# Designed miniproteins, single chains, continued (3): the designs that were tried, part 22

Each design is a single chain, and the fold is of that chain. pLDDT is the mean over its residues in the fold that is shown.

## One batch from the design tools (miniprotein)

Design m8735
Fold by ESMFold2-Fast:
Structure m8735 (fold): chain A 91 residues (1-91)
Amino acid sequence: MSAEEALRKAIEAIEKDDYAKAAAYLQEAVDEAGPNKSLEEAAKLAREMAEKGSASNEEKAEIYRKIAEGARELGFEELAERAERLAKEAA
């Protein structure tokens, strides 16, 4: 799977409140793209949300914001804009 496809699937998983799948896809994006601090932080947050079984609106906004930062660094502008919009809607 490409990093871009993995990030798209991670966003879709978060929209469905499936944080375990989101964490897995975010880790796959890091593995494909190489070291990316924002995506690594997003994966950590998704794992914490999966462990709790829930996420607050603030926690969802934070993970979307980290995904947007990481996607922008990789040149995935459409995914970054989508994640930024979702972060704003969640907060």
Scores: mean pLDDT 86

Design m8736
Fold by ESMFold2-Fast:
Structure m8736 (fold): chain A 74 residues (1-74)
Amino acid sequence: MEEVERLKKRIEELRAMAAASTDPAVQAFLQRAIDRLEELLKRIEKSTDPDFIKELVEVADAIERLARRRVAAA
């Protein structure tokens, strides 16, 4: 499923950002975002309801956007 592969790639990018960060507050924020995205990914992979998958993807997109904005602001 295209959304699953896209989310996996975004999680990997956020992990790379966390590893590259020297700010403990940024690292902690990114780790929380990654943990939440991994839980959403598992729910998406196990779901067969397209409407529910869409809602989970929208939540994941919101978390990812906040994480990227936090890194850009740091």
Scores: mean pLDDT 80

Design m8737
Fold by ESMFold2-Fast:
Structure m8737 (fold): chain A 74 residues (1-74)
Amino acid sequence: SDEEILKELAEKLKELGLSDEQVKGLLTLLRAIKDEPEEHARLMIEHAVSSLPVSDEKKKEILELLVEAYKRLA
């Protein structure tokens, strides 16, 4: 279910050091873009991740997790 996908994603994002507020923001983004074309969704995800106060390595991990979740929700 969408709820289970988002819950699993939230747990993984918290393990990567994101705050509850940052996680909530990213989950809200995914809900908003789930019906967008992949090219558009990917750009929105990349913009959101680029603003996170984490290392470039963690940004790459977060980006991959969000794109995977988008594909599972779409």
Scores: mean pLDDT 86

Design m8738
Fold by ESMFold2-Fast:
Structure m8738 (fold): chain A 81 residues (1-81)
Amino acid sequence: MLKSVVVGPEATSPWEKALFYFQLGAMAYVGGLKGLAEKYFKKAVELAPNSAELYYMIGEFFDEHGDKEKAEEYYEKAKEL
């Protein structure tokens, strides 16, 4: 069993893409493009849906920018994971 299974940092590609979309969302948000930011944040979590760390990162970003409601929403999702 498991004689031919993927071993190593196999999650780097989807995780790196998730971080890239997170950064795009953050830049869009800072630029005032909240709708575009939300689209990128959703794309990021779609690529890494089981990453509590990603949800915390997005929540912390909203918290730092005064959007407490969105921050709380993402923190709750992270806690469930």
Scores: mean pLDDT 75

Design m8739
Fold by ESMFold2-Fast:
Structure m8739 (fold): chain A 98 residues (1-98)
Amino acid sequence: EELAKKLKSLTPEERKKVIDEMVQKARDELIELFEKARKEGRQEEFAQIISDILPELDPEEIVNATPEQVVEMIEKQLPSPTEIFGVVEAIKKKLEEL
């Protein structure tokens, strides 16, 4: 998408810094979203949302995982690190619809 085109204009070193910052921010947001869902008793809804976005992930595995394990599961399904940002935004949108 637009972000990938923007990153192509950067040097390899600049691109790595942007990617690292975005990935770290997205990881932190995912952890916060999962912890909030658990505190609200909505962890099954959260797990289903992730499974709807990433069908390879089993909702039951997500429900029983730690927030850090959920981030690792998501990252393993992504073709590139930058796609984690899109996953976070999709989860936020789905949670707002509930």
Scores: mean pLDDT 78

Design m8740
Fold by ESMFold2-Fast:
Structure m8740 (fold): chain A 57 residues (1-57)
Amino acid sequence: SAMEERARRAGEGARAAALSGGADEEHAKQFSEKAMEATLAGDSMAGARAALEGARA
């Protein structure tokens, strides 16, 4: 479904951003999961914010 595809993309984006920011794979996975959960809950703003916060951490 479109929502599931969006969640997967949000998760991959968050993971890539975290890794680019110097996070290890474990932290990147956590940010990916957080972004996916926020997107599935219908909160795309929370998903984007989670990715941004991950890059700062």
Scores: mean pLDDT 72

Design m8741
Fold by ESMFold2-Fast:
Structure m8741 (fold): chain A 97 residues (1-97)
Amino acid sequence: SNVTPEEIAAMLLATELLVSGLPELAERVVELLRARDYAGAQALLAEAAAKDPDAANAAALSRPVEHWLELGERIVKVLDSELSAEDLLEELAKERA
């Protein structure tokens, strides 16, 4: 089964939103990402950040939708053997430092 970058992006962003205590936002954003409504997903994240400044510092709200789509594409490349899992983990470690 071919997993798409959009499906991986939706899973990653939903997981971060759930960890941040935002399950209702996670559900709505996942639906928009699966529909490829990236502008709608970005608008919902921006509204959530504007309503709660403390939540705005969470990884899910502090990063644009394009960040999660790019990460999804990189993970798909690992699954397709176009990028090593070790190289991806090293790049993600550098981004967190």
Scores: mean pLDDT 76

Design m8742
Fold by ESMFold2-Fast:
Structure m8742 (fold): chain A 82 residues (1-82)
Amino acid sequence: SREESREVIRETLDELVEKGLLTEEQRKRLLDYLERNDLDLDEFLATPLSELEEGTGLPREKILTVKLALSVRVLEEAVAKV
């Protein structure tokens, strides 16, 4: 569901901030972008890096870090349910 997607995103971003891989401001910009554009997890992962870079103001490397972390999180959740 959309709410489950948003929770997965929030949890993943919180982990990245805790690990020092993302700033709190960068987390807020990403969440604001997702809410403004009404994107779920699949839609976010499908959005080109250039569009996310332009829309959030985050460097490409930070967007890649977020996309990788979300992809890993989704895979780990799928494996844990098997």
Scores: mean pLDDT 81

Design m8743
Fold by ESMFold2-Fast:
Structure m8743 (fold): chain A 71 residues (1-71)
Amino acid sequence: MNAALLAEVQRAAARAVELLKRAVAAGDKETAKFIVDALNEAADRMAAGDLEGALRILREAVREAEERLAA
């Protein structure tokens, strides 16, 4: 169901934004740019109707950003 998929995309985007705020606060410009680029790509996928693609991009970006910020 598209509504449930959209809710998952919104959750992943919210987590990405939280990680972006943490990267900015830490002065980690490389990780901040990575997250912004992923959010923009996901937004483009959503505009094209590709919610599954948007979710995949956001989930991978969240995973990598969490690994970068833990190091």
Scores: mean pLDDT 86

Design m8744
Fold by ESMFold2-Fast:
Formats: structure tokens, sequence, C-alpha cells
Structure m8744 (fold): chain A 55 residues (1-55)
């Protein structure tokens, strides 16, 4: 996961990510990240896929 994908997730949440949340997302642990962030794993995955599609 790149910094642009993390920025997209921060925009989705309306807040900055913690170090732990950022590491979960970089590790591809979207279910665990979504649970901690209070958003669906599907929503997190969709944001990442959108940013990856820009390449």
Amino acid sequence: MNDAALAAIEQLLGRKLSAEERELLRAGRYTDAGRRLGVSAQGVRAAVETMEAMF
C-alpha cells in the first residue's frame, strides 16, 4: 500500500490514521483495520482499489 492509498482512507474517515491503523492497512489486514476504524472492510478495500487503479 502506498501513501496515496493511506491518504484516501484518511479522507474517507475524516481524520488521520494512528501508527497501528496505518500498519494494519499496509499489511493488507483490511478487516482488522476496518474494525478499529469503525468502517466496513469493504469500504477500506474499495478506497485502496480506487487509488491503485490510478496507476
Scores: mean pLDDT 69

Design m8745
Fold by ESMFold2-Fast:
Structure m8745 (fold): chain A 68 residues (1-68)
Amino acid sequence: MSIEELEKLKKQVIEALRKKGAPESLIKKLEQEFNSDLKAVKAGDKKAKEKLEKELLNMAELLGIDTK
């Protein structure tokens, strides 16, 4: 995935969690973790990219988000 696709997917996951009534504290924690991983990806960290991509795709699948 591109960085832009990762940012889009992050936003979709966070919004889907809000719509499902997830606690704001959980949403803020996840958003901070995703933003930290995105900074590492932008710096060229391949492991951070693989980790973030896998986590976001797994969450998107659970939340019914189309990732194609």
Scores: mean pLDDT 81

Design m8746
Fold by ESMFold2-Fast:
Structure m8746 (fold): chain A 86 residues (1-86)
Amino acid sequence: KKKEEILKEFDKLIEEMVELRKRAAQGDTEADIELGGLLFKIAKLLMEYLDLPVAEAFGVASEILNAPTAEEQRELLEKVIEEKEK
């Protein structure tokens, strides 16, 4: 259940990120600001569903956002979930 909930929320954030990255590439300054906001949203998601400390949550969120593809971002999240579920 916990894994299903976080993956569903994360999929929404990844879809938002893909759209914002395309807009930012076209010179949309508001999209760049919203991309920064995704760092906080992902960190909050990790804190709420995985009970990660603030520093760890932001570190993981930063790694996920810096991954070059949506698939790699999801794989990083799944690894963190698996580690914390055990």
Scores: mean pLDDT 76

Design m8747
Fold by ESMFold2-Fast:
Structure m8747 (fold): chain A 69 residues (1-69)
Amino acid sequence: GPLSDERIRRLAEREAKYLGLDAEAVFEAARNPPDTEAVRVAREVGRKLREIGDEIDESIKSGKPLPKE
């Protein structure tokens, strides 16, 4: 089934803090996502944030510095 409320809440709190958004608003949007362009954008943002997280983890494991833009 879909993500549990507890898991959605934890993810929403983390993403809200990372994006500088209101955690309650992010939690409500995640629990009841509207079928809109905003949902597709949020999905793409989530995917990119996950890739950044993976790169940070890989950098820590490999001892390589994060790429500077």
Scores: mean pLDDT 66

Design m8748
Fold by ESMFold2-Fast:
Structure m8748 (fold): chain A 69 residues (1-69)
Amino acid sequence: GDVYDKHMVPLHGVGLEGSEEAPPLGDLVAAGQFDTLRDILRNGFGKLPALSEADTQAIVDFLRQGHEA
């Protein structure tokens, strides 16, 4: 869905490039730390704004699929 495209681009930027103020989200996914990822997305972290529950759920579900696909 369109929600994944909007959130995938900033997540890829943070995960691939790494920001000085935000941890690489891909590292949390690789470690299976989805609860930590949810907390970061819901509360915001560094330059990342706090996301809605729906957007946070969509991102977590999308990233989980990457491990099972």
Scores: mean pLDDT 60

Design m8749
Fold by ESMFold2-Fast:
Structure m8749 (fold): chain A 70 residues (1-70)
Amino acid sequence: SSTTRQVRRIVSTVTSMRRSGSSLDDIKQRVRRMSQTLPPGVRQRVLGIVDRSQSGRQLRDRLQQVVRSL
């Protein structure tokens, strides 16, 4: 579905930004912006993960779990 593709794109962006050495705050801001096009339920879940994540790895792994559940 389009939602699954959007969340996969977010995961890819997180992976790319981590590889390029972006800060956790910059990665979180990017994910928040990209999440605005998601359906409300998925958006709320993604934003909650962003707020609670303490590392880029944790953020990526938890977002990947969202993809697997869609």
Scores: mean pLDDT 89

Design m8750
Fold by ESMFold2-Fast:
Structure m8750 (fold): chain A 91 residues (1-91)
Amino acid sequence: SLAELVRRFAASLGIELSDEEIEELTKEILEAYKKKKPTQEFHDFLLGKLTFNPSLGKRALKTMLGYLVVEALREGVSLEEVLERVLAGQG
């Protein structure tokens, strides 16, 4: 499922999230994908308002997931496909 891929992606970055936080993030990125818009954190990053920092945990993860939403839309593929590809490339 998309939520399982989000959990695995967070874990690969050393970011520990609750089931509720995984569900919220999964919903946010799926809504961004359906609306063809990146997440707010990715928008803030592009505008120079947010410095990418892995130690920011959930906020850094949202920025990375926003980038993956943009890549999925650019390539015309599902969010699941992009996340599976990223996870495979980290092994």
Scores: mean pLDDT 74

Design m8751
Fold by ESMFold2-Fast:
Structure m8751 (fold): chain A 63 residues (1-63)
Amino acid sequence: SEEARRYAERAENAAKAAAELGDEKGAQTASKYAQLAREYAENGEPAEKAKEYMELAGKAAGG
């Protein structure tokens, strides 16, 4: 769905931001969650699952 794809994009952006700040661990963890969000979005799974992984990616990148 479009909503799930937006959540995947947000997760990917969080991972990129962490990498640009030099947080290699945060970037790697956020990238893993971003990949899961993308897989859920591409497989037509409920947007809620993509959102959960987006939130986990954000926490890994920002905290």
Scores: mean pLDDT 80

Design m8752
Fold by ESMFold2-Fast:
Structure m8752 (fold): chain A 91 residues (1-91)
Amino acid sequence: SPREQALLLSVASITLAGAYFSIEAAKKALERGDYEKAEKFVKDAEKLLKEAEEILKELKKKGLDKSVIDKLEKKLKELKKELKEVKEKLE
């Protein structure tokens, strides 16, 4: 339904925003040498990105507009890349 698609789209957007803030918090923790907090924020971001990926798969199955899906998938891919860079600095 259009209402269900709108709700899932909102949840996907909020989840991606949460991942972005967790990645940013991890970067700031690394700048301070706080590796324990950085690892916590990395784990939070991993969970949120996985949740966003699952929601996007459901939205595709429900026939959401391809242009909207492509924009969200691009954002998801960008955040996954940023998270990978942060994780490499923790190793």
Scores: mean pLDDT 87

Design m8753
Fold by ESMFold2-Fast:
Structure m8753 (fold): chain A 73 residues (1-73)
Amino acid sequence: DLEEAIEAGRELIAELQARRDELEAKLAALKADPSASQAEIDRLQAEVDATKAQVDDLQAELERLERELEERE
């Protein structure tokens, strides 16, 4: 069901955006910590970047599905 796929996509995007925000906050705190290792910073940065890429991909797919639904009679 296209409508179910759209709703599931919206929920997943919201969850990933919340996770991204949490990871960005942790990364900022880690960068402010003089005892933090560069390896820990690099690992969190990679996780933030991966989560952003997932959000972007899902948003593009969601827009495509919403367009298909709008074009249906």
Scores: mean pLDDT 83

Design m8754
Fold by ESMFold2-Fast:
Structure m8754 (fold): chain A 73 residues (1-73)
Amino acid sequence: SIEAKKEELIAEIRADPRLSPEEQAALEEILDDLTRILQGLVDEGKISEEEAIKLLEEEYRRQVAAALARAEA
């Protein structure tokens, strides 16, 4: 499920020593918000659950990369 994928990604965020507690909290909020939007789209039949999970994973990777780039700047 999309919620199960969200929980998996949040666990990865919490386990990442490169992210500050503040960055972890911000990323968790972004994933929570996106999961609600994507679940709504699946419920409306606009996208599949598989597509929603892929979009969630892509946003997770993008957000982590952006946070790490800021830390190295």
Scores: mean pLDDT 81

Design m8755
Fold by ESMFold2-Fast:
Structure m8755 (fold): chain A 101 residues (1-101)
Amino acid sequence: DEELRLQRADEALLELAREHLAQAYRQGLTPEEAIENTPIDILRAMLSALYKESEEKFLRMMELAYLAEQGNEEAEEEFRRLFREAKELLDEERKKNQTVS
């Protein structure tokens, strides 16, 4: 039950991330603009962490979001992998920030 609740929360956040990044890609927004315009604080933090780690991965994530919205199953799978990586990077950054005032 708890595991299913966490999975549903992650799926909702992933869906929002895909929609937001696909829209940003279609509008020709920069990575910085895409991050600044992210409506949910936790998602904005995740995207910022990925961009800080690798600009190339972030740009790829934006392109994959756009392709996934067009029904590209391979792009959806790659997008999900980058989303998980972004979440892991945020978790690592939060642990570091707890030790630095």
Scores: mean pLDDT 80

Design m8756
Fold by ESMFold2-Fast:
Structure m8756 (fold): chain A 82 residues (1-82)
Amino acid sequence: HMELEEDIQRAVEEINKAKSPEEAMEIIRRHADWAAEHYSLEEVRRLLGAMALAATVKFPEHTREIANVAAEALKRAQEKLR
């Protein structure tokens, strides 16, 4: 419980420091793919939701692209975590 919350906070902080939407999307991919190796699908979904929200707040013009990256990352996690 606490470990996931700390990892979510760290990922959101990294996104808030991103200088471009491309950097934010790379951060989402990296953290989501790492989380799929360590967490359940529900926990990966929670992390992805928090990251996507932070990224869309920072880069609202790129909301569709960010949502697509999060959806692709979730699909990879679903295929890995059966």
Scores: mean pLDDT 86

Design m8757
Fold by ESMFold2-Fast:
Structure m8757 (fold): chain A 94 residues (1-94)
Amino acid sequence: MSKVILEGPPETVELQAETIKYAALRAGGTATFRQLGPRTMEVELEGARPFPRTTGTVTKEVDGKLVTYTVTLEWDPESSARVVGEIKQEAPQE
């Protein structure tokens, strides 16, 4: 069992949580989320092994338009037990 902390704006934390849940499942485990504050969420990972950089794509509707975000996470429980999320919004060309 491993524990990691997500930190950032609430919107960002939600996107990171979805990506972590998927990454944990791919690593052979599960993830349980517990909100500690408006910008902080605790994640408990069960049966999951450390995963290298994991990139996921999330599409959200903003102002009636579909916007795609690329979410990149990296986790190593030996280093810091902290997941660093990077979220980049792709600018629509049209």
Scores: mean pLDDT 59

Design m8758
Fold by ESMFold2-Fast:
Parts: structure tokens; sequence; C-alpha cells
Structure m8758 (fold): chain A 68 residues (1-68)
């Protein structure tokens, strides 16, 4: 999802991290019958536990909701 990758990079993620997070969100969406805001938060929390960032999680969540 290029729109999501571009939005994440605009927030300050590297291209590599933006692509990895966008893929994780897409994979999660394909794995469930109903992809909800709770699923987005689970993916974001897991991703940023492995790759800490100075970004506000709320800004990343908003970008993910608007582009997923």
Amino acid sequence: NEALVNALQALGLSQEDAQALAKALEDAKLAVDSFTSEHIMIVLTAFFSEKPSRLDLKDVYKAAVQNS
C-alpha cells in the first residue's frame, strides 16, 4: 500500500520501517474476517516494541486508519 507507506514516511519513519509496518498491517487485515481499530493498535504496539521511535503513536494510528 503505497499511500500508507508515503503517509508513514511523512510522519518520520524510514522507507524500510514504513514498508515493514504497511506490510504488517496488510498481512493482519488479510488474516482476519473483520479488521478493526483494535487490530491496528495491536499491530502498531507490536511493531514499535521491536523498533522504538520518537513518533507519537496516535499520529501513526491516524495514518493507518486513513490509509488501511
Scores: mean pLDDT 77

Design m8759
Fold by ESMFold2-Fast:
Structure m8759 (fold): chain A 72 residues (1-72)
Amino acid sequence: STERDREIGKKFIEMLEAYKKKDYEKYQKLREELGLSDKEVEVLFKNIEEIKKLLKIDDEKLIEYFRLLLRN
């Protein structure tokens, strides 16, 4: 559902913020809660880097865009 999608998106953003801050303990916890393997997150981060190149944005701006996406 849309509500579940928003909760998953919020956790994903929090996981990205934790990784950016090098808070690997929080990152690992959120990754496990999302049911993602370390390898799957590596693929996601690679794809995110490609999106950042296409949009010419940094991590902070990408997180802002993700937060906008989760707004009703």
Scores: mean pLDDT 74

Design m8760
Fold by ESMFold2-Fast:
Structure m8760 (fold): chain A 86 residues (1-86)
Amino acid sequence: SELDKLLEELNKVTDELREAIEAGDIEKIKESLRRGIELARRFYELGYKDLAKVTLQALIRKIEVLNDPALEPLKEEAERLLKEVE
């Protein structure tokens, strides 16, 4: 199903984000976070509102833990989308 494909893509993005964090690669961290936000938007557009919300909350928490100013624009984007979903 389309949902199964998106969930597999989310798992891949989660793994890539973990690897980027372990490597200290800020540009790959940013790429993985952007892909996560895009997946959350796709969940929302397909009517999976709760899944979109949970995904965005997880990404926002990860950005807060990393506490890197370079990630603030992505945090703002995720928070903006979360308000649309709520």
Scores: mean pLDDT 89

Design m8761
Fold by ESMFold2-Fast:
Structure m8761 (fold): chain A 120 residues (1-120)
Amino acid sequence: KEKAIDLFLDDFGLKKEDFKSDEELINFIVNEVEKLASESNIDDIFLKFLGWLKRVAEETEDLYLPVKILSEIVKRFGSKLSKETLQKAIDWLKEQEKKTKDEETLKLIKETLKYLESLL
């Protein structure tokens, strides 16, 4: 968990001490996606974040925080995304579901997949 957070904070020039909790960090990220989406195509912004989350997950072998960030983004913006973009998120989560043995991460992946599939 901490290694994934460190990579994320470094990529955005953020410091751990700037946030009181993982939830505060997640909310900050989701708000930044919302600002960027107001100025750009939401599918393009989402795909850039999905690509970045994939890199963090591969490098850290920690899926919980990347999947939690993805879950919060799709809850806020999922209905605005194209079916093609939704399918790319679904495909990645299905791959991660097969790889992870962490029960909390598996539950989060399954809940996120159910929501994404409801939007198709």
Scores: mean pLDDT 75

Design m8762
Fold by ESMFold2-Fast:
Structure m8762 (fold): chain A 55 residues (1-55)
Amino acid sequence: AELEREIRRLRREYFAKLQEVIEKHKDDLNKRIEEITKLGKEYQERVRELRERAA
């Protein structure tokens, strides 16, 4: 239950950051791609950390 709630919160934060990056780098496609890739990795790492804590 706790893990599922934390993952849902991370997902919402991920989408919010994604929108922020798109707005911030609307004139720089390469920078936008780079930042989106970084956000994806951060999201995956946070999910991994939550699973480790739950174990």
Scores: mean pLDDT 80

Design m8763
Fold by ESMFold2-Fast:
Structure m8763 (fold): chain A 58 residues (1-58)
Amino acid sequence: SDDEKIGAALQEAIAKVGEATALRIARDVYVPARDAGKSTDEIVEALKQAADEAAKAA
């Protein structure tokens, strides 16, 4: 389901960058994208990109 895809992307973010950074990504990327009516695939890609960028910065 769409919720499973988003949940999996958030779980990957936690594994990649840790809980505190993943919570910031959820706040700054997931919530605005959801509120803007982005598709599930667009949200998943945005979450993956944000996690990759955060991992490079950490």
Scores: mean pLDDT 82

Design m8764
Fold by ESMFold2-Fast:
Structure m8764 (fold): chain A 97 residues (1-97)
Amino acid sequence: SLAEKLKEMVEQVERLRAEIAADSDPARRTARLKAIHEQLEDFLRKIAKDLGITVEELKALSEEELRQRITEKYGPEVAENVLKLRRIYEEVKAELA
């Protein structure tokens, strides 16, 4: 199901972030964080398209607005995982800045 795939994606990204944090090579850390950032940006772009909005609009939605829109279309379990993935995206983007 979509909910199961998104849960697996959250778990994979969190595991990769932990591994990256333990990596002693700054260049490899940066490259791996960029790869996660690009993966999450592609995911958010797909969600935005499916909701009929821009990715910039998706990023600007409050957590409650995003939760409501995703819940209406896919249900609450999908909504919570989309919110987690957007939060991770914002954290990774901040680390790369």
Scores: mean pLDDT 86

Design m8765
Fold by ESMFold2-Fast:
Structure m8765 (fold): chain A 59 residues (1-59)
Amino acid sequence: KFQELVDKLNALLDELAGDPEAIRETLAARFAKRTPDGHLTEESYEAAIAVAEAALARR
């Protein structure tokens, strides 16, 4: 399941190619949901996916 989230986010980042602000927001959402140790989790990727999908929907 975790790898599916990683793959989905990468596909969405490819769709956002040419929109640096949307990419920045997406990556910021991923980093905001890190563990205290700085590790990325399923929640990190789910948050980033939601931001990326919202960015694509507003076009």
Scores: mean pLDDT 77

Design m8766
Fold by ESMFold2-Fast:
Structure m8766 (fold): chain A 55 residues (1-55)
Amino acid sequence: MPKILDAELSAVTDAAGRTVYVARLVVEENGERREVVLRSTDPAELFRQVGALAA
């Protein structure tokens, strides 16, 4: 069961000139801490993915 310990949101421009939203998460799973990076060109989808991890 992943647990979100920390979250950082940022936006970058890709090679095609599109804004890509990036979420860098520190999650705990199986008793081990790891980093997860989620990317989307749609901020609503990115927030949905982060919310799904927290649910």
Scores: mean pLDDT 76

Design m8767
Fold by ESMFold2-Fast:
Structure m8767 (fold): chain A 72 residues (1-72)
Amino acid sequence: VEELAEKAAEEAKRKTEEGKEKAKKEEKATSYAGAALRGIGDGINVILETAKEKGEEGRRAAKLALEKLKKE
């Protein structure tokens, strides 16, 4: 269950960072903020989907992933 949490957290971080990196290179400051927020939203959706797909184990993994994301 911890491995699923780490995978979900890493995928959420990856999507958030990709959004920020793309925005930083290709968009102006106002658009950068919007793209970064969208990346964070996509990351949260990955965690929520993990909870739905794996039932009880998914919910535990999602909780651990959220705690790992809060630490950063």
Scores: mean pLDDT 65

Design m8768
Fold by ESMFold2-Fast:
Structure m8768 (fold): chain A 70 residues (1-70)
Amino acid sequence: DVDERLIERAQKELGLSEEAARNLVLGVRWHLGPDASDEEIEAEFDRVMKAIKASLPPTRAGLAASRAAA
């Protein structure tokens, strides 16, 4: 099952809980629609994962928190 593989990847690569990983995969499917192929879902999931990793600072403390304090 593609979903289970993507859930496992989200857990391993982002440190998400199973529930959070399932919600991420569900969000990708919802964004692409119910007619999306497994290959399209995997490609979009890879894009989302790459964007999340690029958006996170190397430390857990985000610059976004400092920006929100303005």
Scores: mean pLDDT 72

Design m8769
Fold by ESMFold2-Fast:
Structure m8769 (fold): chain A 87 residues (1-87)
Amino acid sequence: DEALREQLLEAARRASELLRRVIERLRRLGADQDTIDLGERLARGAIAAAERIFNDPSLSEEQKRQIVAQLQAEIDELERLLEEEEE
């Protein structure tokens, strides 16, 4: 389902972007390069994991919908918090 795939990848991209912003702040505060590298791996891993999950023939459509729903709920909460902070 193209819509389901788009929702999953969009959520992963937003999560990745939020992680990168946090990592950039940590870098400015003097975090170790190992910490920065780990964060960057996690950010890249989110998108790769979403693609692997969606294309995994062993996962049912129900499992894929559950994953999308969980990610959307988490992203919605984070976006709400960021919007309140910016206003």
Scores: mean pLDDT 71

Design m8770
Fold by ESMFold2-Fast:
Structure m8770 (fold): chain A 100 residues (1-100)
Amino acid sequence: MEAFREVGARLRAIAEAALAAHPDDPEIQANAAEMLALADLLENDVEAALERLRRIIEEYLEREGITEEELRELIRETLANTSNPDTRLLGEIWLAALER
């Protein structure tokens, strides 16, 4: 339970940092808004957060035309090759939502 709150706080920090670095980028603003909404759910309602993540993943899969297993492999490859702790954290959250 505490781990999801830490994850939510970390996502909030990432979103706020992205907004501060790129205040005039509408694509970054949209992505940051989505991360902030997810962070709020992770801190207050883990079940709703996982359900929201599942919907985001399903929409992503439909838009990109890839399978759930292909997405899992992409996430695993990213996690194996990333030195960025924020990328690792996000990948682990997505894998948790996919397992549900």
Scores: mean pLDDT 74

